# Ledger of designs, part 50: designed miniproteins, single chains, continued (4)

Each design is a single chain, and the fold is of that chain. pLDDT is the mean over its residues in the fold that is shown.

## One batch from the design tools (miniprotein)

Design m13720
Fold by ESMFold2-Fast:
Structure m13720 (fold): chain A 87 residues (1-87)
Amino acid sequence: SLLEEFRAILEELKERFPELAELLERAEKLVTQAVEGGGDPELVAEAERTLLEIYVLAAEREDEASVEWFRRLVERMGRLIREIAEA
């Protein structure tokens, strides 16, 4: 499922960026609540804002290659969140 794919990406990010675990867990909670709430736009927007915050923090601290990999995953997660909310 889309939610399982999203959780798999989160676990990979937690392993590489343990300092971001709390933000990643907040994003997971918001996505789960948005799915259970029938795609509540406010919860979807909050999850996307949290992912953007994570990206900004990673971009400030990592080398270019790691930042680019992380950016691609965050963009993919944002797309999955939107697809789940629109379902």
Scores: mean pLDDT 70

Design m13721
Fold by ESMFold2-Fast:
Structure m13721 (fold): chain A 78 residues (1-78)
Amino acid sequence: GEALLQMHRDYQRGRQQMEEIRRLINSRGRGDDFDSLLTQMQNLTNQALQAFNNGDMEKLKQYIEQYNQVLAELKALG
C-alpha cells in the first residue's frame, strides 16, 4: 500500500532529474542503455501494482527489490 505509493512518487519525482541525466548520458552514446533500464523500472512498477492488487505480498516484495536493483544500475550508468 503505502510503500508502493511512495515508490511511485519517488519514481515520478526522479523523472525530471533523470531526464537531465539522460541528456548527459546520450551525449556519451549510452542513451539506449538508459532507456532500457527506465523501461524495466516502468514494467516492474506495473508488475508490483498487479501483485499488490492480487494480494501477492511475496511477489510485491520481489518486484520492489528488482526495481531497487535496476535503479542502482541506472545510477551507476551516470
Scores: mean pLDDT 73

Design m13722
Fold by ESMFold2-Fast:
Order: C-alpha cells, then sequence, then structure tokens
Structure m13722 (fold): chain A 77 residues (1-77)
C-alpha cells in the first residue's frame, strides 16, 4: 500500500509537504539509531529510510519542474 497523496497548488503547500517528509525521514533515522544492535529492526528501518529518501528526492524534483511550468502537482507522501 502507498502512502497518502496530496495535491500541491502553492509554494507554501509544497514547502509544508517537503518539511513533513524531511521530518519523517529524520524520525526514522532516530528510530534506526535507537534500534542499534537489533538486526531485524535495523534492516526494516534501513529499507524504509531508503524508500522515503528516494520519494523525497523525486518529489522535490517533480514539484520544482511542475511549479516552474506553472502547474499544480499531486505527490505521494
Amino acid sequence: PVGPSVTLKTKEEADAALAEMEARVQHLRDQRKRASGDAEKTAVLDREIARQEQLLEKNKADIEAAFKAGKSITVEL
């Protein structure tokens, strides 16, 4: 299952969505640090961190391209 999606129409909405995604990645990194020594938990967290970081990079690029073209964009969070 995919995460929730949001339609971004303004720079303020885009900045807020990206800040939320960055906070999510940081929260996962903090959980990963606390799970140190648990190989199963760290493996799950490493995969989720990688997924969320890739999604954040994709969303940053897509939002920049869409807004530069004067268009709104729907992104997965």
Scores: mean pLDDT 83

Design m13723
Fold by ESMFold2-Fast:
Structure m13723 (fold): chain A 72 residues (1-72)
Amino acid sequence: SIEEERQKVLSKLPPDLQKALNAYVEALRNDAPREEITALAKEVSDLASELPEDVYTEVHALLERLNGERTE
């Protein structure tokens, strides 16, 4: 499940990035405006860009999956 994948990725991340990713997920869950979701996704991506390539790839894959599961 996406939740299991999220927990695995979170365990590898610095606290600041964990908070940013959790804020992104919470915004998706609460059907926040697209502008807010886009801004949070960018913040997570920018923070993740400083990580090792393998972790960065996992974070980006998770962001794409989380965004793809949002139903309107």
Scores: mean pLDDT 74

Design m13724
Fold by ESMFold2-Fast:
Structure m13724 (fold): chain A 90 residues (1-90)
Amino acid sequence: VSQEEIDRGIVDIGVAVARLLMKKGKYDEAIKLAEFLLEKASPELRADVYVTLAEAYKMKGDLEKARQYAEKALEIDPENEDARRVLEEI
């Protein structure tokens, strides 16, 4: 198992956990987890983490931060459907 595969697995699991926290209304906990993942993620994997931050901030009502993180995700992955959806919903 390469470091790239480990990083991808950690990000995928972490994003799933953050989404569960958001579903429970624990937006600040989801944001803290996503920020931790962002510190650990390789540049290519940061798009999914930025989407998670954008969704969490949108649910919290911080539309300016939601927009900023969605735009950061699109800078890495211009075709990211989830990031585009966040921008369309705010």
Scores: mean pLDDT 82

Design m13725
Fold by ESMFold2-Fast:
Structure m13725 (fold): chain A 80 residues (1-80)
Amino acid sequence: KKKEEILKKLKKFEEELKKMREELKDAPASEKKAAQERFNRRILAELLGVPVGVIASLSDEEREELGKKVEEEILKILKE
């Protein structure tokens, strides 16, 4: 059931990402990058079950390490 729950969340995030990219299609590269960074922080917060403010309070290095760790755990669950 955990694998099914994660797949549902990933599908929802993919749909949100597609919508965001369409809305920002003609936006400057800087706005696209900022929107992607905000989206990534929100995903991390939801996957970890913590407030977005906690993720935002981390350094860039800490966020990158945390993101890699979350990705590894998701891949382990999906590989089953």
Scores: mean pLDDT 75

Design m13726
Fold by ESMFold2-Fast:
Structure m13726 (fold): chain A 100 residues (1-100)
Amino acid sequence: SAMSEKLAAMVEELRREWDAEVARLRAEAAATPDPEQRAKLLAQASLLTWLVRMALHLARESEDPLADLRRLVETLEREHADDPLVQRLVADLRAIIEEV
């Protein structure tokens, strides 16, 4: 449907924006002399990469993409409440869900 096509296009644009943020985290990790901080930054980059790819997969392939994206957002708000980057991704996904 036109709604599903619009949703997938908006999530794909969001993925491109978050790819830039992930690249920033990886560059910060490469510049970090502390191996524990480096590991944390790389873990954060990997988590964000996976979450954005999951959101895109749900937008493209789900039988009910809006319901599945809402469930993903609710899960991330609960399970990653203390992670400001994950909460920023949640806000971005909520804005997309509300616009379509």
Scores: mean pLDDT 89

Design m13727
Fold by ESMFold2-Fast:
Parts: C-alpha cells; sequence; structure tokens
Structure m13727 (fold): chain A 65 residues (1-65)
C-alpha cells in the first residue's frame, strides 16, 4: 500500500512539473487527469507524456474532459 501511494505521488509530481496536466482525482491505482490545450498537436503531445509517465510510475492514467 505505501509503495502504491508513492507511485501515485510520483505521477502527480510528473503532472505538476509538466505544467499543463491537471490532476482531477486519484482513486485506487488510477490517476485521473485533464488536459487544457485546444491545439490538437499540443493536446496529443501532452496525452503521450501523461501515458508515458503512468507507465514509468506504474499507475493507471485516465484522461477526462
Amino acid sequence: MEELERRKEAMERAAKEHGRIKVVKVEEETVYISLSSKDPTVYAGDAIYAVAAGIETGVSVKIVP
């Protein structure tokens, strides 16, 4: 349990360091995020970053509106 909480915190830090990824909520193994960019290319890049960070930290990431 402590290891899972540490992984979730690492994902939240990655989102904060990126600057355009907002953490909406955290439930169990899943970090829910929203992306603010209206530029499709920037949105795609931010989404790829979020998925990669989720893989690296070992948590599930879901993008919500």
Scores: mean pLDDT 80

Design m13728
Fold by ESMFold2-Fast:
Structure m13728 (fold): chain A 78 residues (1-78)
Amino acid sequence: MEAEKKRDEEAERAGKALAKAALQSERALEWSAQVIATWMDMDAEYGRRVAEKAIEILGEENPSLAKKLEEAVKQHEA
């Protein structure tokens, strides 16, 4: 129970950091997508939560960039 809450909080912090990076440049968005895809390969549940939070937070500032991040993550999963 406590470990799951800590993990969610960690994923939220990671997602927020990656969303902020993606807002800085197209190169940073592509890098953020690659980092998320790497997390999904290592731990699919954690990586998915990070992606979900990053896309959500980025979407609040720039919905178009959020869609680009989502597509870039899917491209790296393939």
Scores: mean pLDDT 78

Design m13729
Fold by ESMFold2-Fast:
Structure m13729 (fold): chain A 82 residues (1-82)
Amino acid sequence: SMEKKIEEERKELEEKLEELKDDKEKREKLIREHRERVAREIAEKLREIGLEFLREQLERKPKPLVARDLERELEVRRREEE
């Protein structure tokens, strides 16, 4: 959906640039503002994805999961002693 949003914003930019054919300074400003906006949106999404990925990695190594692995090892040892 972010890719779709960037694509839609690009189309809107092209339409605005066509309207500003005679004003190169305004065109350059519009392009700069668009670059800043897209870069900001990308950075925000990358941050969200990074945080979500990190959270998922932490959930794979939480103490409850480690405790379960330890309990399994203890059960195996008990069975071997029987």
Scores: mean pLDDT 65

Design m13730
Fold by ESMFold2-Fast:
Structure m13730 (fold): chain A 69 residues (1-69)
Amino acid sequence: PVTEADVERLRAALNAPLEEVEALLEELGLLEEFEALRLGYINAGFPEELAFRMAMGMLLLDAEYRARR
């Protein structure tokens, strides 16, 4: 279950180094979901860097939606 505190931590991590972002995603149990989204965007033809940003954005939106329940 994703909480408001988890969403806030993800928002704070948007400007963090990649290694810190990945560590946070692993801690929250979201790393697997993030990797699936990132690979999906890469397979759709987006560049690696853009795919990473898009995956983070989608994950954050989904997490916010779940936390607001």
Scores: mean pLDDT 77

Design m13731
Fold by ESMFold2-Fast:
Structure m13731 (fold): chain A 62 residues (1-62)
Amino acid sequence: SDIDRMQNQRDILVQSRDQVQSRRQQYDSQGNYQMSSRLDRTYDGIQRQIDNIQQRIDDLQS
């Protein structure tokens, strides 16, 4: 179903987001703020995609 495909895509994005978060924290701890800032933007981008997919799932279930 469309919902199943969106749930799978959301789960993949969640895994990618979590990996980005771990790398961001590592760079931040090293004082590499240029890289941590770049990864923060990547994290926000992935989170927006997750939120958009979740909204679509919620709308289809309503």
Scores: mean pLDDT 88

Design m13732
Fold by ESMFold2-Fast:
Structure m13732 (fold): chain A 62 residues (1-62)
Amino acid sequence: MEEVEALRQRLAELEDNYATVKKRIEEAKKTDPEKFEELQKQYDVLKAEIDRLRARIEALEA
């Protein structure tokens, strides 16, 4: 697989994970405040990784 295609696949995986974590945050907020805090940190890290990958893909396609 080409570099750009590999990055696009990774981005899709991260975006799917991001959506899953968002749902788990909503559930954890009701039942487990400690888990809620952990999931929010994961969510922020995933967002940063997604933004970095998008910027890298754009730079390679420019």
Scores: mean pLDDT 80

Design m13733
Fold by ESMFold2-Fast:
Structure m13733 (fold): chain A 57 residues (1-57)
Amino acid sequence: SKVPATDAELKVGDKVEYKGKEGTIVGLYNVMGINLITVEFDDGVYTLLQKDVELIL
């Protein structure tokens, strides 16, 4: 199952989906009230807004 990442407690090692691609969280941080995550996908590592991804349970 999947849930919006904004509604979930996230941790490093969690699986997420972004635009149909599955990745693994490798970093979490907050900048000026904005929740950011760093996710490792097959094609590289990307920093994304937490609100733009879904947590895979």
Scores: mean pLDDT 79

Design m13734
Fold by ESMFold2-Fast:
Structure m13734 (fold): chain A 60 residues (1-60)
Amino acid sequence: MEEEWEPLSDRPVRVVSVEELEDGTYKVTFEDGSTATLTKEQADALGVEVGRLAPLLKPR
């Protein structure tokens, strides 16, 4: 490619809340107000470390 197009930086979607479902899936709510049901494998693929989000619910 002679001219590489450089799009604007993708805005970081912040996770507002994470709900653990009984089926072992996680319902993630984004700051945009959108909800997405992610499995442990999908969360890992997206780089969303569920374990890292857990401490956000517990400041301790």
Scores: mean pLDDT 56

Design m13735
Fold by ESMFold2-Fast:
Structure m13735 (fold): chain A 93 residues (1-93)
Amino acid sequence: MKEKMDLAAKTALDNLEKTAKLAEEAGDKRLAQEAREAKRLVEQARMNPKAREALGKATELVTKALALAQAGDFEGARQEVEEAKRILEEGLK
């Protein structure tokens, strides 16, 4: 299932990069920082098979975060990114 983990990680990284860019354009430094920290955790989870389920859940949350940021709901986007970070950190323990 390496290919599925690689796809999930790529999707999460792409969505986090887009979310960070939207946050920077809106002046939301906190969301931009949270997205960058989440990218680091996604890269770590990509290399760890035990984090597979956490990576899948985080990818769904990050996809929702991007949709919220595109709608101008940067607070909602931040909450989804923070939850994705929490899940990834727990999965990497």
Scores: mean pLDDT 83

Design m13736
Fold by ESMFold2-Fast:
Structure m13736 (fold): chain A 81 residues (1-81)
Amino acid sequence: MKAIKELQELIREEIERLVEEGKLDEEEIELGLKQIKTYEAALEAIRAGKGSKTEEEVLKKAEEELREYKEAREREEAERA
């Protein structure tokens, strides 16, 4: 469970860094924050024994979302060029 929280922190730090560089739009920031919230809800469901997903499955989903976020940023940079 700690690993997922560390990943959420990493996503938050990446969002902050990209915002400071002016490379993220408000919509992209909102999507990232909503995704973090979704992972937190999934963690609570797992702890309550209500989820069918393992910690590994939730981590993979978080990693994929982070990758999509970075890809969206790279695409925006390409469009700005």
Scores: mean pLDDT 64

Design m13737
Fold by ESMFold2-Fast:
Structure m13737 (fold): chain A 81 residues (1-81)
Amino acid sequence: MSLVEQVEKLTEELLEELERLAADPNATAADVERVMRRYSRRIAALYLQASPEEQAQMEKVMRERRPEIQALVDALLARAA
């Protein structure tokens, strides 16, 4: 699996986790923060292995999915407040 494919998989897994939290009435802001930190940690580890060209491709994948992630995070945090 390429680094780009790993980023695509991790980003899809993040969206699935956030959607599960959105369906859970007991989900807290701490649950959202935990999921986001785990994602950031995994992405950071891949970045350390990546060439500049691979980093640019990874950033493109993350940028394209950012609006969906942000919308779910914002909705979850607003509900938890």
Scores: mean pLDDT 85

Design m13738
Fold by ESMFold2-Fast:
Structure m13738 (fold): chain A 97 residues (1-97)
Amino acid sequence: MKLSKEQLEVSLDVASKIAAIGIGLDVEWGKKEEAKRTVESMTEYALTLPLSPEEREKIRELAERALKAIDEGDVEKAVESVEELLTLVNKKKLEQE
């Protein structure tokens, strides 16, 4: 019982885009604290994965970038940073398959 790598990549990409859009909408609607909690939860989950030290640092950098963008009300930068974070998480999950 194993999805093809292509099917997994598509499913994870779609899920990541939906999550990133959700963060952007929370920022646009003035729900900055809710958006931050979601990013923090995503980051906590990401750091439970078997990451290299370099990958962990990259996750933290992307999370900090997303949180800063949320504080500044920069919807585009918040979405971009969350998408990059989730792309790295998805890549790591695919490497474990």
Scores: mean pLDDT 80

Design m13739
Fold by ESMFold2-Fast:
Structure m13739 (fold): chain A 92 residues (1-92)
Amino acid sequence: MEEAIELLRKAEFYLREMAAKSKNPEAQKLMEEAIDNVRKAIEALKQGNKDEAIKYLKEAIENVQRAIDYGAPKELAEKAISYLKKAIELLK
């Protein structure tokens, strides 16, 4: 559980870097939604709700993938998605 939260903190770092480097308003909105979903996942984990956390993390991955289509930095997106996927695997 603690290990999953640490991976999510690393994902959040890359998501914030993406948001800062994205100039398209739609990409910015999708990155803000991804960050919000990661925060909700962390809160769900603190409450012991792994299923809820996995749901929010899958939504975050979808937000990041869509942000790439609007010009968000792909290399930072791939780093964020990698950490989100690693967290999901630890929670299964």
Scores: mean pLDDT 87

Design m13740
Fold by ESMFold2-Fast:
Order: C-alpha cells, then sequence, then structure tokens
Structure m13740 (fold): chain A 100 residues (1-100)
C-alpha cells in the first residue's frame, strides 16, 4: 500500500541521516566508518524487499551504486561526497516510489 511505501521511505531517510552522523563521528576511524556503511546497506536492502516487486530491482541497483560511492568517499576521507551520495539516494528513492 502507499502508506506502507511511505513508512519504508521514512525509515530509509532515518537510516541515511543516522549514517551521516556516524560518518562524521568516525571520520578518523575508517574501520568503524566502513562498518556503519555495511550496516546501512544491509538494513536498506531488507527494507527494499518490502517494496512492491516492480520497484525492487531499480531500488536495489540504486542502493548498491550508493554503497559503492559512499565506500569510495570513506576511503578518500571525503565526507561531502558521502553526504551528497546519501542526499541523492533518498531523493531518487522518493522519485522511484512516485512511479508505483
Amino acid sequence: SMEEVEKILEEIERLAKRLALLLQENKDNPAKSREAVDEFRERVLELIEKLPEEAQEEARKLAEETYERIMEAVDNKDLEAAYEALGEFTRRMRELAEKI
């Protein structure tokens, strides 16, 4: 239902905000930063499985592309790139939901 989709999007947005804070707190600890990104990816993929099947493949691809961008940003110590990737991810997920 549309109400269930909205709740999933709100949870994804909460996870993205949480990750942004964790990356800032752990900016000098690459191991903890990578662990936070891995946990974010796992939880987002679990939420995507609850979306309508028509949206799942595009959402999964978007999540994986975002994961790669954030991991690269962490390795380069580029917090701005990580924040931009998270912001684009949440916007594109909402755009995807509008199509279903």
Scores: mean pLDDT 89

Design m13741
Fold by ESMFold2-Fast:
Order: structure tokens, then C-alpha cells, then sequence
Structure m13741 (fold): chain A 91 residues (1-91)
């Protein structure tokens, strides 16, 4: 489901952050909050931004895996597709 893909994207980001703390803790908490509240648009927006930040910092393998889950979620929910597009347009 879209939710399962968002939860997996969050899990991958959290695990990478635990190894390499590159995301400010309040923003990581904000991502967890939107996933728990099932605010798919806001969750996808934050998780997509973090994936691209991880990619720029050299964590390409985990970033690409996160983006895969986000794109699969986007196939199930157009709100997620719109959120990803919004982030990518601001890169």
C-alpha cells in the first residue's frame, strides 16, 4: 500500500540517520509525525527532500531505495505524486 511504502521510506532514512546524523532531529520527528497522521502529501514532500539531500551527501544507495518506495507509493496515490513533483521542481 502507499502507507507501507511511506513507512519503509521513513525507516530507511531513520536507519541512515542513526549511522550518519545528517538530518536535524526536529525534521526527522516531523517526518514521523506526518507518516503517523497519514498525511501522505506532507510525508512524501519531507521524505523526498531528505532522499535528495542524502543523495547530494554521497548516500546514493539508500537515497535511491527511498526514492523507489516513494515512486511506488505515487503510483497508488496521486497526492504523493504531486508532492514528489513539487520537491523536484525546487531542486
Amino acid sequence: SALDHLEEAYRLIKEEHEKYPVIPYPFLLQAAYYVRKKDYGKAAEILTAFAYNLRELGHKEVADRVLEHLRRAAQEDPTIAEAIKKVEEKL
Scores: mean pLDDT 81

Design m13742
Fold by ESMFold2-Fast:
Structure m13742 (fold): chain A 80 residues (1-80)
Amino acid sequence: SAAENAESARRIREKVPDFGLLELFAGFLGISLAEARALLKRYGRDAMKQVVVEALLIAITNPLEEARRLLEEMRRKLLA
């Protein structure tokens, strides 16, 4: 479930390295590195790691078409 994925992501995010995180986050949201840096400054590294890990868990635990819909919903919510 989404709640189980969020909980798993909270445990995994502590193991995610800082380098490459900004590029992964920018790529996932389809935004510039400058925009990703602004979000990092506003929300912090842990929140950025959480999003990246939750997105990965959605991608690997769902069928392709469902994963695409869920990731688009997450992307829209984060850019709101």
Scores: mean pLDDT 76

Design m13743
Fold by ESMFold2-Fast:
Structure m13743 (fold): chain A 100 residues (1-100)
Amino acid sequence: SPEEVVAAALAELRALMREAYERLVAAQKNGASDEEIRALTEEIIAELERLGARLLARLKAAGVSDEQLEFLRIVIDSAIAEIRELTELILAGKPLPAPS
């Protein structure tokens, strides 16, 4: 169903965000350089953009509403913004917030 496709898409996005958080935490714990943190961030953002494109294509093929497609676009943009915010915290030497 369209609702199941949306739920599955959000679950895949949440899984990638958890992996991204763990990678950033590990990099910070291991004393990664600013250059290494920035490179990792760009890799994570590229992965989110590729996943987002696949999820949007999947939802569109499943016939979900334009409102549901727009919702997923907003969620993907928010996820990218969160990764950028976490990166700025690391570069500032600040602790990362606990994952939600």
Scores: mean pLDDT 88

Design m13744
Fold by ESMFold2-Fast:
Structure m13744 (fold): chain A 90 residues (1-90)
Amino acid sequence: SRVVERVLTSLEAARGILVAGISFAEQLGDAATAAALRAQQADLDAEIATIRATTDREEAVALMLERYRKLGEEAEKQLREEIEKERAAE
């Protein structure tokens, strides 16, 4: 499926963003952020490998999209918590 191939290309692009983020965190001396981003990279690499190895790649892609939806919700929650911390400090 060309859709599956395009999704894999998008995941590889996202991996590149994570690699850049790790490098930037390391340059800032933020070991905790670098470690968190490395964990996300490992999860993404495992997901790409799973999609490539499965015979039902469309089902694998559907499960991946649901996981990304949940990651987006978690990122929003983290942003809300950071805003709340900044407001509490004022």
Scores: mean pLDDT 78

Design m13745
Fold by ESMFold2-Fast:
Structure m13745 (fold): chain A 64 residues (1-64)
Amino acid sequence: MTPQEIEDQMDREIARLRQERDERMAANADDKEKARQIAIESTARLLQVIGDALDQLLALKRAE
C-alpha cells in the first residue's frame, strides 16, 4: 500500500463520517445536549480513522 492509497482511504472514511455526523446533527437541531454527544462520538471515530492511517504510514516508513 502506498502513502497515497492510505491518504485516499482516510479521506473517504472522513468524508463518510462527516456526512453521517451532519445528518445526525440536522435530525437533532433543537437538542443541544444530543448535538454535544454526537460531536464527541464523531470526534472519537475521526481520531480512530486518523490513528489507523498514521499507523499504516509509520509501518511503511519502517519498511523502507
Scores: mean pLDDT 81

Design m13746
Fold by ESMFold2-Fast:
Structure m13746 (fold): chain A 80 residues (1-80)
Amino acid sequence: STKETLEEYLKRVREIREEVKKLIKENPKVSPRKATLALMILMAEESEIWLALKTDSKDLSRVEEAVKRVEEVLKEIKEI
């Protein structure tokens, strides 16, 4: 179901957020500015998925873009 898919995306984004927090803590080369911006993007995208879940959204396109953006942030932080 769409709701089950949204719940799985929300879980995935939360798992990525915890991984990004760990990477920031373990890598002193990640600047405070870059760390803050990354976490702000992760919070914004998590909020979009949460809102879609709470409003029973049937359009997954925005949520899929949110997940993609979160994965791009993870990749960027890993490459530092």
Scores: mean pLDDT 86

Design m13747
Fold by ESMFold2-Fast:
Parts: structure tokens; C-alpha cells; sequence
Structure m13747 (fold): chain A 63 residues (1-63)
């Protein structure tokens, strides 16, 4: 879990630094759609990571 979270954070930081605003908005829409999936199809850890990604993307897009 620790290793997965670290790699996730590194990848997300890279995306936030390098992606265009349009790409970030498309990614946000995709992640929000994934969060609408039934509880049974998403493990708790995956849901937590997706929620964190959405939060960070929304924060970046507000700037």
C-alpha cells in the first residue's frame, strides 16, 4: 500500500506539472465517471486514490 501510494503521488504530480488544462479537465471528467461506479466494483483503496486525484485536479484547475 505505501509503495502504491508513493507511485500514485509521483505520477499525479508529474501529470499536474506537464499536462495542459484541457488534458487535466478530461482526466477529471474520467475520474469522476469512475467514482460513479457501484461500490462493489471499486476497492476501498482504489476509491480513496480516485477521490484524492479528483480533489487535487479540482484544486489545480481553480488556479
Amino acid sequence: MEELRKKFDESLDEILETASKEDLEKLLNTLKSALKMPEELLSPIVRELLEEAVRRLEEALKK
Scores: mean pLDDT 75

Design m13748
Fold by ESMFold2-Fast:
Formats: structure tokens, sequence, C-alpha cells
Structure m13748 (fold): chain A 68 residues (1-68)
């Protein structure tokens, strides 16, 4: 349900952020564009869930968005 979806997207956002940072550190422009696009997609999903969520689930989604 919503709580599980937020947890899953939070982990995905953290992994994608790490990959983006790794590509940036290596100077891989193609990898950076791909990773940034993937991260943007995940952030969009988190934002949508935050908008439709309430209470603790909304707080978790917003926290994940700020860290991504």
Amino acid sequence: KLKEEVEKLKKEAEEKRKKLDEYAERGDAVGQVSAASDLTSTKSKLRSLAKKSKGDVKKEALEALKKA
C-alpha cells in the first residue's frame, strides 16, 4: 500500500542519487544525463504520492524528496 510504495521509492531515489554522483565524479556526461532522468522520474512519483498521502506517509515521502 502507500507506505510500502513510499519506502520503495525512497530507496530507489537514494540509489539513483548515488549513481548520479558517481557518474558526475567520473565525468561521464552520458551516464549523468541518464541517471538524472531516472532520478527525476522517481522524484515525480514521490511528489505524486506525497500529494495524495496523509500523516506519516506524507512526511516520509516529503523527506525522501528533500534527500533526493
Scores: mean pLDDT 79

Design m13749
Fold by ESMFold2-Fast:
Structure m13749 (fold): chain A 85 residues (1-85)
Amino acid sequence: MPPVVTVTLSKTEAKVGETVTATATSSQPIARLYLLVDGKVVATATGSNTLSYTVTEAGTFEVSVEAVDANGNSGLSEPITLTVT
C-alpha cells in the first residue's frame, strides 16, 4: 500500500530569514523525504522524519512533503499554507 503522509510545520507564519521545520508522519517507514514549496523540491532527507527550510522571500506558500518507502511507493501530504512577511 502506498504510504499515507501528513505534515506538521513548526509555525505557519514566519518572517524572511526564519527557519521553519516540517515534521512528516507516514503509515510506512520513510526511506527518503522531500520538502515541497509550491510544488518545488527545496530540501531532502534520508533517515529522518524532519526537514528544515529557511524562508527567503515574503509571500503565501503551499508546503507539502513527499515520502518514499523502501519499496519505491510514494505518498504526498496535503499542503499547509505558510505566510511569510
Scores: mean pLDDT 82

Design m13750
Fold by ESMFold2-Fast:
Order: structure tokens, then sequence, then C-alpha cells
Structure m13750 (fold): chain A 109 residues (1-109)
């Protein structure tokens, strides 16, 4: 298990990565985490969706809140649900949505 000090360091490193990757000030990231009670993983995923689908700020905040309401093991399933809604693709198989998610993730690597 990670120590409390190691956890804090990893959290700061994750905030730095998100700040650099998405061009968002660290203060803004910390505000999203505090005001919306978002997790860092939920925030990163919501930011991927915002960039890829050109979401408005209000739509982004709604997605972030939805992702933040589920546990880490459920994030991928919730993200698949949100992508189906955004693209109006209820007919898409899980494989097709997974392919879309892989494309979103690859774009930031």
Amino acid sequence: SLSEEERKKLEEEAIDWISETFGIPKSTIKEYLKKLKASLEALALALYLKEEFNLEDEEFEEVLIRLSKVGPGELRDKMIEIIREIENREEWSDEEVEKRLAELEKKKL
C-alpha cells in the first residue's frame, strides 16, 4: 500500500499531467476536484470526451459529475454509456464503443 505522502505526490503528479496534457491551469483542475467532488481519473476521462466531442462547459461538467458518482472499476462502463448518448449510438456494440474509447486514449499518448 502507498503511504499518505506517496499518495499526495502521485496526486500532484496526476494534476501536473492533466494540466500539461489539456492546457488547463492547476488551479482550475483543483477547483473541479473540490467543487464537483470529482476524482482525478473521472476528470481526465471527462476532459478526453470534451476535446473529442467539442462539449460545451455545461455538458462537460455534467459528464464529469456523472463519472465522479461511480467507483473506479465502473468508470469504463459509465464512459461507454455517455459515449453512446453523445453520438446517439444505442445500436453500437460494446466492441465498437471500446474501439472509440481506444482511439480517444491513443490521441493523448
Scores: mean pLDDT 73

Design m13751
Fold by ESMFold2-Fast:
Structure m13751 (fold): chain A 73 residues (1-73)
Amino acid sequence: MTEEQKEKAREFIKEELKKHGVTISDEELDRIVDYLAGSEVSDELVDQLAKRFGISKETAKKILEKAQEILKE
């Protein structure tokens, strides 16, 4: 994981959430990206983010999985 990959993951999450009418702080983005850098996407994380942002569990899972993919490459 590089700083550039971390930044790409942050921008991806931010833009995807904006498409769903959700604004996220840089602090929240950093927490999510740091978690994904060291952990797998869990059902609990997906459920927590879906509830927090008012999006579907399927949408939250897709966003998190794609962000994690960016961090691994």
Scores: mean pLDDT 79

Design m13752
Fold by ESMFold2-Fast:
Structure m13752 (fold): chain A 60 residues (1-60)
Amino acid sequence: GAKTGRAMGEAGKAGDTAAARAGAQELVDLGGSPEEAERALEAGLKGDIEAAVRYGERAA
């Protein structure tokens, strides 16, 4: 949840779209909510680490 969301946000801020997408897929693969994982990815790609963490926690 939170750890994955943070990693996605940091990856997005660094421009690493592949790492951010991999984090979203990991949340879903672990049985998380696809909708919240997508929100975490969107926030991460915008470099919003706090929002990516929050949505990552909701996804888990």
Scores: mean pLDDT 82

Design m13753
Fold by ESMFold2-Fast:
Structure m13753 (fold): chain A 67 residues (1-67)
Amino acid sequence: PVTVKVEAPEEKLDEAAEILKSTKGFIDVFVDRERGVVVGIFESLEAAQEAVKKAKEAGFKAEVIPP
């Protein structure tokens, strides 16, 4: 599994989570409201990279977390 981190303001955290959930290869998501972060778990690096691309296109700061 590969981890993706998205940074978003509190009011957009659920939007960021939905973007990650809509990505093929999505496994799980955790929303950290105190830190303004959404963490997604994906089945492959390709799925994680697609999730990062979608989040960035929506205006969010997103990155793949190295293992």
Scores: mean pLDDT 83

Design m13754
Fold by ESMFold2-Fast:
Structure m13754 (fold): chain A 65 residues (1-65)
Amino acid sequence: MSPELQEEMDKGVYELAIASLIASEEDPELKEQLEKILDEGRKSGDYKGALERAKKLIEEHEKKK
């Protein structure tokens, strides 16, 4: 597989992962922040970075409980 095809496949996987996190989140504030991260990932094309930011935000939110 070419690097370009691999990147496109990875983007789809990361976008789906972020969307799944948003869909499963019940906290409206955290959900809004996750949606903003996904939108930033879509605009920049950095879906991997967006997923890492989403996971970090969820981890930080859980540490506060």
Scores: mean pLDDT 75

Design m13755
Fold by ESMFold2-Fast:
Order: sequence, then structure tokens, then C-alpha cells
Structure m13755 (fold): chain A 66 residues (1-66)
Amino acid sequence: GPTEVAAALHDLRQVLGPGTAVVEGNTITYTSPAGTFTVRMGSPETARALAERLAAEFPDVRVEYR
């Protein structure tokens, strides 16, 4: 669920390092020089909330909304 996805994004940011989270509808795509990760959430609101949570935890993460 969203909590498990948040934990997975946290772990992936630890591996991939600083990058950009692009929110497009209910989808978040995280991109760094080390790689890319995509997650699909149940709603656009949940995707946005998760991306905002990631940026709040990691100041070196940039968030873009489309």
C-alpha cells in the first residue's frame, strides 16, 4: 500500500541518491544519475502527498508536477 511504497521510495533514494520526482496523474517517476524508479499510486492526491513527503524528508530531492 502507500506506506510500503513510501518505504520503498525511501530505500531507493538511499541507493539512487539525489534526484527528481516527477508527479504525473497517479504516477511518480524518480530519476537520478544512478537510475530511474516508477511507482503508480491509487490516486493523484496520494501520488502528490507521497512526493511531498519524500521532498520533506530529503531536501536534495526536487519535485515536479505535470
Scores: mean pLDDT 76

